Designed miniproteins, single chains, continued (3). Designs and how they scored, part 86

Each design is a single chain, and the fold is of that chain. pLDDT is the mean over its residues in the fold that is shown.

## One batch from the design tools (miniprotein)

Design m11175
Fold by ESMFold2-Fast:
Formats: C-alpha cells, structure tokens, sequence
Structure m11175 (fold): chain A 110 residues (1-110)
C-alpha cells in the first residue's frame, strides 16, 4: 500500500513539474482514493491543491489544502500554499494569517 501511494505521488509530482496538471491530478487522486490511510495522504492532498492552484482553480486548491491541514496540521507547507491561494483570491488578511501560521510552525520545528 504505502510504497504504491508514494509511487503515485512521485509520478504526480513529475507531471506537475512538466506543467501537465491534469495528469498530475490523476496520480494524486489515485494515491488518495486507493490508499486514504497512507502516510502519503497529507502530502497527496497538498500537491493536489498545488496542481489546482497552478490551473487557477483557487477554490478547489483551498479545499484540498484544508484537507491536508486536517490530516497534518503541523506541516508548514500546507499553511503556506493555503495563504498563497487566499492571496490569489485577493483575501489578503487571510493570506497573512496563514503565512504567519506557517512561519510559527517552522520556528517550532527548528
């Protein structure tokens, strides 16, 4: 299970780097749907959100970043990209709040 979930996330990240966002989304969705209890599920939600953010679907991006935070609230990356999504929507106060959350988590982990 977990190694296959890791492979799907890896393939999705490969396509994301190539700008092939729809292919990336398919692999991240496979990781989540087939292996929802995998240790890779939080990162799969984060990178799925990043793919939607790159497509300009800010509402879907926010939805998936919120799911990532629900599963792993101490991951600073998920808070950072949630802030970026709100900034893209023009919600600057929320963007600033979530960026400060990410910075606080990073300081607590170092």
Amino acid sequence: GDYVAMTYVGLGRYYLKQGKYDEAIKYFELAIEKYPDSEFAPIAYTVLGEAYLKKGDYDKAIEYFEKAIELAPDNPRAWEVLGEAYEKKGEFDKAEEYRKKAEQIRKNLS
Scores: mean pLDDT 86

Design m11176
Fold by ESMFold2-Fast:
Structure m11176 (fold): chain A 56 residues (1-56)
Amino acid sequence: SAADAAAAGAAARAAAREAGLDEKTQNVVYSGAVQAVNSGLSAATAAALGRASAEA
């Protein structure tokens, strides 16, 4: 759902911001998480992938 995609994106972006990544990278991580949910991944899985990406 759109709500699940937005929630996953917001969680991934927050993780990127906390990791000290710039705003451009934060937006990329958000878009990636949204696309993951839209591709059939659960919001929890998409958010976890976004957090892992931010920590790398």
Scores: mean pLDDT 78

Design m11177
Fold by ESMFold2-Fast:
Structure m11177 (fold): chain A 85 residues (1-85)
Amino acid sequence: MAGITVGVAEVALAVALVVAEKEGRDESAEVLRETLDRVSEAAAAGDLEAAAEALREAAERLRELGDDESAALAEKVAENLEKTL
């Protein structure tokens, strides 16, 4: 089930990225894009702890940018992934 959980995380981040880009939130979009890459790389390596850490770091950065909605999404995704560990 870990692979399915990571796949859901990637889809959620991709949707958030598209929304951020359409709203002109370039800084949030860059954080989300970077996080997608980090989560995908960690998942490919089988390192779910690194994937969860990347999501937690993204949530903090997004909150610093004032994007509380994307930050909350990243936190929820990290929590769901951590429950799979």
Scores: mean pLDDT 79

Design m11178
Fold by ESMFold2-Fast:
Structure m11178 (fold): chain A 84 residues (1-84)
Amino acid sequence: MQELERLQQAAVLLAKEGKEFAKKSTKEQTIKGFQGLADLFLKAGLEKMAKVFQEGIKKVKEGTPEKGAEETEKKAEEEAKKLI
């Protein structure tokens, strides 16, 4: 019912906020946040955006929340630009 372009813009904003949140959050909190976002985007039909957050979870597990969140934010922004 809502416009997909608005949902895509929201995805970019959530990724940026996730980066700031990750700097002050534990690894587990960051993983749960990204998991929730991935599920939301998948249900909205934004499969490529959901995949970005799923990959972000893997990077957070292998490294730090900060680095994983920064990589996820960059990829989410690039995917949103391709869809506009």
Scores: mean pLDDT 71

Design m11179
Fold by ESMFold2-Fast:
Structure m11179 (fold): chain A 65 residues (1-65)
Amino acid sequence: MKKELEEKENEFKKEAERVGAKVVSFEGKTFYIQSTEKDVTKQVGRAIRLMGKAFELGFSVKLVE
């Protein structure tokens, strides 16, 4: 692990939580996130936007139900 990578990981996790997505796990640079609210469609849309952020930081994201 690199300190820079750890900072970026934390930034992504905070962003995901802010938009109502939970980070379930992190494996092989892939964040598995889950919507927590009843309005799954909106949460998924937000999460997809966060995928762009993760890609910018060098990570991947997948949605988990």
Scores: mean pLDDT 70

Design m11180
Fold by ESMFold2-Fast:
Structure m11180 (fold): chain A 83 residues (1-83)
Amino acid sequence: MLKKFKTDEEAIKFANSSPDYGVYSNKETPLSLLSQVKHHMLISGEPKGLGDKVLVYNKITKEFLEAEVVGETENGLYVLKVI
């Protein structure tokens, strides 16, 4: 499912609903909202939008995993799902 969110808060609530989802944020996302994110993802490069495939770095396993951008906001917050 690919979804555009009206707000960063909606995107974060969606991502927090399942351990399969994580959040990548650009520099414009407020720190107060970022503190609500359960699963932060580090990526290689910048995603181009919905359906884009990115490499996510897992800090625990120290591996890169392929993920898809399944959600985005107008402020450049992204919801990622590992595939």
Scores: mean pLDDT 75

Design m11181
Fold by ESMFold2-Fast:
Structure m11181 (fold): chain A 101 residues (1-101)
Amino acid sequence: MALGLEMLAEQYKAEGDEISALEYLGQAYYEAGDYEKAIEYYEKVLELDPNDAETYVRLGKLYYEQGDYEKALEYYKKALEIDPNNEEAKKGLKEIEEKLK
């Protein structure tokens, strides 16, 4: 249920933590199944912090859920360039490689 994350995001925004607010809004829309809105908010996170490996992983998952395996692959690779030990990105890459066969 997305309501709790949306309320938390409004609190972080009120406290001046814009990046955390955007991340929680992206997560809330992802859980609600609104992948277009989730992508919009995560892209805004990357405008403020372009080296956030975790946000690249979230974008990879979103494009994977939409069936855009090529974009999902690019985002997971970018996450691993920033954080080579990211287990979620490694798992996502393996799942996409199986889909592209």
Scores: mean pLDDT 78

Design m11183
Fold by ESMFold2-Fast:
Structure m11183 (fold): chain A 82 residues (1-82)
Amino acid sequence: MKDKEAKELLEKGIEAYRAGDYETAVELFQKAIEKATDLKLRAEALGVLANAYRKLGDIETAVKYEKEARDLLKQYEAEQAA
């Protein structure tokens, strides 16, 4: 299941992020997004990806992914309400 692989990649990325390896965290979070089919999981992965970019000093990219995460979370909430 793609979402299981995405969740495993997300968890590995969070471990890298906690270790201060933000470049590895970015790579793992990007792979998680590629595998994720669930909107909430994709939004969560985009949110932590944005945090990793902020730690790397790439504020412009961080803001872009923060917006994408918010838009997906809004879509997920609308889907739950429908």
Scores: mean pLDDT 83

Design m11184
Fold by ESMFold2-Fast:
Structure m11184 (fold): chain A 55 residues (1-55)
Amino acid sequence: LAALAAAAIAAAIALAQSKGSAVTVADIAAAIGVSAAAVSAALAAASAAAVAALS
């Protein structure tokens, strides 16, 4: 899950730089070869873990 979240974030940054601002979860999912639902779930889990670690 952490590896998928890291790949999704890296893909989002690369796509944002290439396209300016028109980046969606579907674009990220297509770039890393997984479903949009998997990307959303992995990012949500990573965000929750980061908040817990910082709190």
Scores: mean pLDDT 69

Design m11185
Fold by ESMFold2-Fast:
Structure m11185 (fold): chain A 100 residues (1-100)
Amino acid sequence: MSKVEKLIELINSLEYVSEEEKKRLEEKLREAAETLDEKVQELVMVGVVTLALVEVAKKASDEEFDKILERVVAKMKELGISEDLIKRAVEEAEKVRKLA
């Protein structure tokens, strides 16, 4: 199973993300996979995760958000996403949580 397929499974497992948004994010990941460019795939994966975490940040409690964030970060590290890109996604999601 590709990195993209594993991330699609992660996105589909997330609470507080709508089925319509999950479908949109899956389509973006599949389009990136078609490029066969690992750097483009990594950037799209980070973008998709950031968008999903932003939706969670708007709807979830602080405790639920922290649990989901920990699970997502662990999966991103497992997939070999760079720590700098993971940090960027986390910082953007945390900013949205503070504004909610």
Scores: mean pLDDT 79

Design m11187
Fold by ESMFold2-Fast:
Structure m11187 (fold): chain A 88 residues (1-88)
Amino acid sequence: EKEELLKELERLLKRARELLEELEELQKERPDPLVERLIEQARELIEEIEKVLADKSLSVEELKEKLLEAEVDLGLIEIGLAVVKRVL
């Protein structure tokens, strides 16, 4: 199960990086404070997932908690991007 959780975290990391790239492109075309906040949130999420993946001491239960936190954070950033694209 630990290997499965690590693979899911790696998948979220890849998605977060793709999301950051899209946000940075949007910021270049249409600078906006809301986009800046979403970029900062995406960078923080990437850093947190990288720290979790580097920490070999984490239990299965701790990895499950970190995975859930990362999924929620990623989902909120995705919603934020969709809203910004619609209203800007």
Scores: mean pLDDT 86

Design m11188
Fold by ESMFold2-Fast:
Structure m11188 (fold): chain A 60 residues (1-60)
Amino acid sequence: SSPVFNPSEDPEGFLRGAVQLYQRGEISEEELRHLLEGVVSNHPDTPAARRARELLRQLE
């Protein structure tokens, strides 16, 4: 579907949206971490999950 940022349908689009919200200051670092952890937990074997793990490491 489009334009839905549902991690079950489009984990990469969801991840991109979350990062953009953080870069605009619309969500906190803590909220971004929770969203990234959600992608890793729900879609562990996807390119989006691999990217989310990289971003989580950068926030440490």
Scores: mean pLDDT 76

Design m11189
Fold by ESMFold2-Fast:
Structure m11189 (fold): chain A 58 residues (1-58)
Amino acid sequence: TAEEKALIDEAMELAKTSLPPEELEEARKQAEEMVKTEEGYEILKHIVEEAKEVLKEA
């Protein structure tokens, strides 16, 4: 869905800030898996919100 895609996109943007390029492929795969479950979606959303606060001054 569009919401899942948007959440994954934001998660990847945050991952680029914290992880080396080699880890980005695994991070994207994890985000895709997380949005497939209600629990995972909730966790990923929380992670993205926290990291967005860190990037507010980027």
Scores: mean pLDDT 74

Design m11190
Fold by ESMFold2-Fast:
Structure m11190 (fold): chain A 80 residues (1-80)
Amino acid sequence: SMEELRKLYEENKDKLIEIATSDKASEHTLNLILSLAELLKDEELKKTVIDKAKKRNLKIEIKPLSVGEAEAVLTYLLSL
């Protein structure tokens, strides 16, 4: 559900910020975090990811996610 997704996201937001702000995150990984933040309307994390991607000359590509796709994306990101 969207409620369960939001709870898991908020509980792991510090890890998502750490991944997003590291110089080791791939273009693909940054765009997954950005797409997830777009679905959850997290404007602060979106700005952080976009600013980092621009500084690293990486392509920005926001993909619309269903709740199920977002749950899979979040699970993947938390495995990194």
Scores: mean pLDDT 86

Design m11191
Fold by ESMFold2-Fast:
Structure m11191 (fold): chain A 69 residues (1-69)
Amino acid sequence: GPAEELYERAVELLEEAEELIREGRYDEAKQKLMEAQRLAVRLLTEYGDEAGAREIGRRLRELNEMLEK
């Protein structure tokens, strides 16, 4: 359904961001992480998918920590 499609899209964006980080393409990775964050908010607010939003949020934190100095 629509919530599952948003979750799968967010996961794809996180995988794209991880690859961009490995390539040193940090600005592009940040854009993908921002889009995944927007989808996580939509999962929570539009569909009540607390578990899906939490899992995307967990992975977002891990990837953002790789970008911090």
Scores: mean pLDDT 87

Design m11192
Fold by ESMFold2-Fast:
Structure m11192 (fold): chain A 66 residues (1-66)
Amino acid sequence: SELAEEAGRLASEAGRAFRAGDYARAVELGTKAYELASQAEGGLARTIAHESKKLVELATRALEEK
């Protein structure tokens, strides 16, 4: 699925942003990955959606830490 491939790319970029401490970028990219993966079908798409949602939650919490 083209949607699942695009979602996977965005999820990978979100993970890299998160590891670099760019939590705002991780939220942006992870949210896009979640939205695309949620519209795709299959086990890979479901995994990407689940992991992207978790990453967005973690990045959002990191943005709230001082």
Scores: mean pLDDT 85

Design m11193
Fold by ESMFold2-Fast:
Structure m11193 (fold): chain A 72 residues (1-72)
Amino acid sequence: MAEIRELIERVAEQLAKGLGEEVARELERLMLEAAEALLAGDEEKARALNEEALALLEAHREQLAALSAALR
């Protein structure tokens, strides 16, 4: 558990460099809740949270591309 949490936190920290702190914190929360749901045997909840995290990543990749274009 703790090792998985630290891994997720490290990934979120790297994502914050590109996506920003707010988005990174939301992704971290979703990933941690998904991991906890998986460990509790709630596969349906884990799946829903993972889908939400993936959608957030995809949405913010598009927004980051648009933001970069607007800045330059």
Scores: mean pLDDT 74

Design m11194
Fold by ESMFold2-Fast:
Structure m11194 (fold): chain A 88 residues (1-88)
Amino acid sequence: SDRETALEALRALRERLEEADLDPEVKELLLRAVELGERYLETGDPSLAEEAEELLEKARELASDEEKQLVLELVAEAAREAAARAAA
């Protein structure tokens, strides 16, 4: 299901972010946003999605161009991993 695939993508992303070479403040904001995203998918509470979006915006403002590129690559890798698991 779309929800299960999204949850697996967020889990894969969290693991990748924890190991990523990012500024600690940027990493903390991104990990908190992922946690709120996971809760949103489990509960359907739109306020959690809004909080996650605010944290992502703040992380984007603080992140360097290199960190932004790395995060986009990690998101793409996590989404690809989740899609592959869903197809198996």
Scores: mean pLDDT 86

Design m11196
Fold by ESMFold2-Fast:
Structure m11196 (fold): chain A 64 residues (1-64)
Amino acid sequence: MKYFKIEVPEDATDGITVAKLLQEAAEKLEGEMRDKAIEALRSGNHEQALETLKEVAEYVKEKE
């Protein structure tokens, strides 16, 4: 589908929520943004994962 939403809670600080949202982004996105989501998940770094999730969410919002 061309359009989907990623809702990032303002307090998305727990690693489980961040990982679930990045996994959903990796499954629904293609190209560079999918690759970024996969790399963030693989990194095991929570701060990097959260930063990448915010970047992906902004990209999805722009394309909606």
Scores: mean pLDDT 69

Design m11197
Fold by ESMFold2-Fast:
Structure m11197 (fold): chain A 63 residues (1-63)
Amino acid sequence: LSEKERLEKGLENLRKYLEENGLLDEEMQAILDKAREALEKGDLETAKKLMEEGLAIATRKLS
């Protein structure tokens, strides 16, 4: 898989994880939507940062 394809799979896995844990609120949805837009534009670094931000927020809420 290309880096873009790996990030796309990572984003889908993150979305499922958030949904299963009841963390897919409006704020989190917006972050994931921006990450998808970044991937579509080929901005892999922005997509990574947004995915990391979403995961960090989820980790804090589960702590």
Scores: mean pLDDT 82

Design m11198
Fold by ESMFold2-Fast:
Structure m11198 (fold): chain A 83 residues (1-83)
Amino acid sequence: SALEAAVDEIVAAAERVLPASFRPALDRLRAGVLANADDPAVQAAVERALAAIRAAPDDPEVVAEAVGELLAAVHAAEAARAA
């Protein structure tokens, strides 16, 4: 799907420029996005992260911020579903 392709692109960029210590967070990110694929807030967060990474794909600070914001959106969606 387009969402799976977008997440794969985000993860690939992060694996290229971020330290290996980020790998568990990237695995959780992928799983969390796919588990919440129908949430419009998660879909919008993926689109924002992809746009930010595409604008600055080799900037580790931009990539780390984009990954962090997307993880926060996934966490918020999971918290809403648990309530």
Scores: mean pLDDT 84

Design m11199
Fold by ESMFold2-Fast:
Structure m11199 (fold): chain A 66 residues (1-66)
Amino acid sequence: MSKEEAYRIAVGLAETLLREGKSDEEVYEEVKNLLKRLFPDMSDEEIEELARKAVEEARQRLAADG
């Protein structure tokens, strides 16, 4: 699976969790844990960067919609 696919999965999860009322910090940890399970060969630095960007993207999408 590509970095692009990982990012799309991360954004989708982040949007779902934010809609469920979880905090940005809780969403970040959940997304990071999911990425570690799906991409065990990916470095911690890459996972943390993707998770952070995904939460930010999900926030921007939700803010634009309401």
Scores: mean pLDDT 80

Design m11200
Fold by ESMFold2-Fast:
Structure m11200 (fold): chain A 80 residues (1-80)
Amino acid sequence: MERVREAALAAAQTYKDLLNAGKSQAEAIAAARQVLEEAGLSPVEVNALLLGIQSAYAKDRNASAEELAEAGMEEYERYK
């Protein structure tokens, strides 16, 4: 569980940083996915975390990486 939370935080930070730097959503998603895959997560786990992170950022672009990671973890817990 700690590994998944750490990966979610790193992915959320990467996603937020790239979008705030003016990168496309596709580039930000690809980079965040790579972070999660390198942490050893399955495709189902990666997709659940990314869905939560993306949804939270779409609602509030000023959300912290921790808030985005928590949204990712909520989605992960629903679809594990």
Scores: mean pLDDT 82

Design m11201
Fold by ESMFold2-Fast:
Structure m11201 (fold): chain A 97 residues (1-97)
Amino acid sequence: VEMRDATEEAEKEALERLEKKKEEVEKEIEKKKEELEKEIKSLKSEEEIEKWLLEKLKKLHEEMQARIAAGEDPDEVYVEGVARKEVLLEKVEEILK
């Protein structure tokens, strides 16, 4: 109570929202993990993996913009986008070590 301000409160709420979205995205990606693993294993170099990851992130950004343009809540779309990016990065690291 004593050390809390409006910024700290907002950060806590944002983190809680992000954690819930990450859980949803992890369940979705788990269903597609075999496809993701096959795609990554088909890549022959670190440069190809980086290029593939950048293309996936670019498509995610385009999808987010399209959803916002379609009238979805920008804050919800951004939180979901951040969650999808983090889960994707975690899965790529898991496959590559």
Scores: mean pLDDT 74

Design m11202
Fold by ESMFold2-Fast:
Parts: sequence; C-alpha cells; structure tokens
Structure m11202 (fold): chain A 80 residues (1-80)
Amino acid sequence: SLSPEQLEVEIELTLVIMEVAIAKNAYKQGKKIPKEEIDRLIKRAEEVLERAQAVGDENSARTAKEIIEELKKLKKEQEK
C-alpha cells in the first residue's frame, strides 16, 4: 500500500499527465502552446520528480523524467 506522501505524489503526477495530454492534443490540432505554459508544465513535472525521489516512488520518478524530456522536445519543436 502507498504511504500518504506517495499517494499525494501519484495524484500530482496524474494531474500533470492530464495537463500534458491536453497540451499535446492542442499541438496535434495545429495550435501553438505558449512557451510560458510549457515552462510551467516542466516546472510542475520537476517538482513531482523531486517529491517522488524524496518519498522513494521510483515509478513516479521515472514517469516524471519522461514527461520532462517530452515537454522539452515539444518546446524545441515549436521554436522552428
């Protein structure tokens, strides 16, 4: 069973995943995502990563790292 701290991390990660999915869907529809919004999502994912590592949630930490890299790629793709 998850500790309360691990559960909080998983809830926060789920919310970030949902926001990233919404942003990715908008991009797929040809909409430009503001740089500030991508930076906000990266910061939130980084905060989830730090918290996941602190509470020993290795799965959430891995997922957060993947999200950060995906958002960084999306940011770079929109710079062209």
Scores: mean pLDDT 86

Design m11203
Fold by ESMFold2-Fast:
Structure m11203 (fold): chain A 64 residues (1-64)
Amino acid sequence: MSLDEQIQAYLRAGEPIPEELLEEARKRLKEEEEALKKAEEEGDLHAEIGAKLRIIGLEITAQL
């Protein structure tokens, strides 16, 4: 199960999200930010858009 699927499962159940999952979401957010920067430098619009969408999803998930 992916990190976002795990966090969504907790939200659907009304359970508190474990801090470990929130830390992993923040870690992945930083990784995707680095991937976005690299994609922008390389001019890879497809990779850039993909990274931006993943960042938005992780930000929403990590703030809940």
Scores: mean pLDDT 73

Design m11204
Fold by ESMFold2-Fast:
Parts: structure tokens; sequence; C-alpha cells
Structure m11204 (fold): chain A 80 residues (1-80)
């Protein structure tokens, strides 16, 4: 896949991960965010364009944020 295709796929996965997080499906949110992070990192490795690089970094940070929030939610789910 091109860097642009990887970014588009990662953006879709981030949206799906956010929906899973909103519904309390923390395991699914983590899974989707991990896939998005993988694609964003691959796009970063393939890209030489600054705009694509910044977009890939933004997606990677979003994925990490979702994983962190889902991880906290999963902890509460185990205890609650």
Amino acid sequence: MSAEELIEKAEKLIREAQRALDEGNYEEAIRLAKEALKLAMEALRKSTDLELILRAIGLALSAIGIMFEAGLGLGKKIEG
C-alpha cells in the first residue's frame, strides 16, 4: 500500500477504535488502535512528504491515546 492508503486505513481504524471505546468495548478499542498504530508507523517509514509524516505522527499519537484510555477502562471493568 502507498503511504496515503496506509494513512486512510489508519484513520478508519481510529474512528472504529473510538466507537468501540465509547461503547465500553475496551479490548476491541485496543485491538483496533494497535492496528492503526502499526499502519501509521508503516506510513511514516514510507513517507518523505512533511504533511504525510505529520499526519502519520498524529494518527500514532491518537492510537496511543485510545489504547491508554481503553487500558484504564479495562482496569475498571476488571475491578467493577
Scores: mean pLDDT 81

Design m11205
Fold by ESMFold2-Fast:
Structure m11205 (fold): chain A 57 residues (1-57)
Amino acid sequence: MLDSMKEGLRWLARKAGLSDEEIERILKNIKDAYEASKEIQRLAAEHPELVPAPEAA
């Protein structure tokens, strides 16, 4: 994960009055989501026929 994004999120969360514990949890959740997304994208590239049509956010 990019250091600049991590720092920015940490700063914003702190400004919003969140505790260090909550900031850590948010950062972990983002990292996990990024890693999962990367894995799914890799599987889709390897087996495009097995993956249904992509869904928009």
Scores: mean pLDDT 68

Design m11206
Fold by ESMFold2-Fast:
Structure m11206 (fold): chain A 86 residues (1-86)
Amino acid sequence: SKEEAEKILEQLEKDIEELREYIENSDLSEEQKKKLLELLEELEKKVEEAKEKLKKAKSDEEIEEILKELQEKVGEFQRKAKEILE
């Protein structure tokens, strides 16, 4: 449902904010922090795009596609973040 999708996006926004705080207060190098924060900013933009698409969505199929695309972007973020931390 659209309401359930909105809750997923709200939780993701909260998780991003918590992760940002964690990175900023971590013992990671300044270069690692900069790269991770840049990736988080990219992910935040994708969440905002998903919110805009969700407002315009007219079917459950459209909602499912929006969430699937967003999940792929989350996976991309996770892969790139692991590279930076290695």
Scores: mean pLDDT 86

Design m11207
Fold by ESMFold2-Fast:
Structure m11207 (fold): chain A 55 residues (1-55)
Amino acid sequence: LSTELRAAMHDLGVTLEQLREATELVKAGRVEEAAERLGVSKRAVRSAAAVVEAE
């Protein structure tokens, strides 16, 4: 895992699989659902999704 991906997991308190699922929701335009699933802001989930997509 990259340092950025580990940091995103730690900051949001989620697993890699949860980040990947949230990233797919963001790619589908379902950002609010992704944020609700992780219990974070839309801003936070977008930032985390960008890290996952960069891998």
Scores: mean pLDDT 78

Design m11208
Fold by ESMFold2-Fast:
Structure m11208 (fold): chain A 60 residues (1-60)
Amino acid sequence: MGEKLLEAAKFTRELGDELGIPVEKIVGIELRLVGEALDDPSLTLEELKELARELAEEVA
């Protein structure tokens, strides 16, 4: 679980840098991903990355 969340967080930070998203919004996305993974431990890394992209596009 922790490794999956760490990779998703790394992806979110890289995506935020590419899209010019402020750090405070990136932290918000990371917290939401943690909540989703705790609610549904069966979520894959790819599903978490897709959710991160969706949330980043919403705030960009």
Scores: mean pLDDT 79

Design m11209
Fold by ESMFold2-Fast:
Parts: structure tokens; C-alpha cells; sequence
Structure m11209 (fold): chain A 68 residues (1-68)
């Protein structure tokens, strides 16, 4: 989905800026759209994005749940 890809890009920008709550919001929106569309690649990318945010925050147990 073009919309999910855009949200994933916005999430990555917020993550790079250290704006973790906004990054999570964007990646979770991307995940919801990918799940509604049955887009397995989109689901994986959005989950990886969420995991990367939790990892950056030092929340390793939460990050692990989203990596696979």
C-alpha cells in the first residue's frame, strides 16, 4: 500500500529524530493498514519499524515481540 509505505517512511524519520512516540504512532498505523490489506511484506516492515523504536528506547523485551 502506498499509504502504508508513506506511514513507514514518516515513522523512520521520527525514529531518526528521537521522537519515539510519534514514530510508534506512524508504524502502528502502517501495521493496521497492512493487516487490513493482508499484505504480509507490509506487516513485516511495520513490525520491524515498531521493534526498532522499542530497541532504540532500550525496551528489548518489547522489541523482541515485534522481530518475527
Amino acid sequence: SEEADKLGTEGAVYLALGQYDKALEKFKEALKIAEEEGDEKGIRKAREGIGRVYEAQGKLDEAKKYFE
Scores: mean pLDDT 88

Design m11210
Fold by ESMFold2-Fast:
Structure m11210 (fold): chain A 61 residues (1-61)
Amino acid sequence: MATPLVATAYVEMNEDGTLSEDSRAFLERAVAAARANGDVEIRAESENSTPEKDLAATERL
């Protein structure tokens, strides 16, 4: 079957707009694993709106 799957990698960003070392390594691994499948379309996105706000709010609370 040649049905491309949409894979979104979850990544966290620092307040400075830079990626955390941990998040960056995790993203790179997730992309590599998805690519190993062969027939998968890799789409790595840093969701800067919702996850970044949610992370900051959670930490603040």
Scores: mean pLDDT 53

Design m11211
Fold by ESMFold2-Fast:
Structure m11211 (fold): chain A 60 residues (1-60)
Amino acid sequence: GGAGGLAEGAVLSAHETGGRLTDEQAEALEKKTGVSKEVARKAAESGDAKLLGEAAEKGG
């Protein structure tokens, strides 16, 4: 997928590591998808990668 697929991949990878995104990953996602860092961190902690993907596709 486009922006949604990128956001989902990053969040799933972070969740497997312990639910933490690096600042660089969060910034890259925000710049490329428009999803805020807080939303990305929350999705990583809960494992709701699809919520982040949908937010990215909607432009936020």
Scores: mean pLDDT 66

Design m11212
Fold by ESMFold2-Fast:
Structure m11212 (fold): chain A 67 residues (1-67)
Amino acid sequence: SAELDALLEELARLTGLSVATVEGIVAALSKVSGRGRETILELGAKDTGVDREKLRELVERILELRR
């Protein structure tokens, strides 16, 4: 999906990670419970310096499109 590709590229730009790395992280996040996902997002925000709510919004949109 063009929208999915655009969101993955946006997340890669914000975090400084490659699209392939971001794809792997999102795939891993899809396999954890809501509380576990929240913990990973908190750590991701800390490690990348990206705003936590912005990371959450982008990840949630990507996960919805991958259903």
Scores: mean pLDDT 79

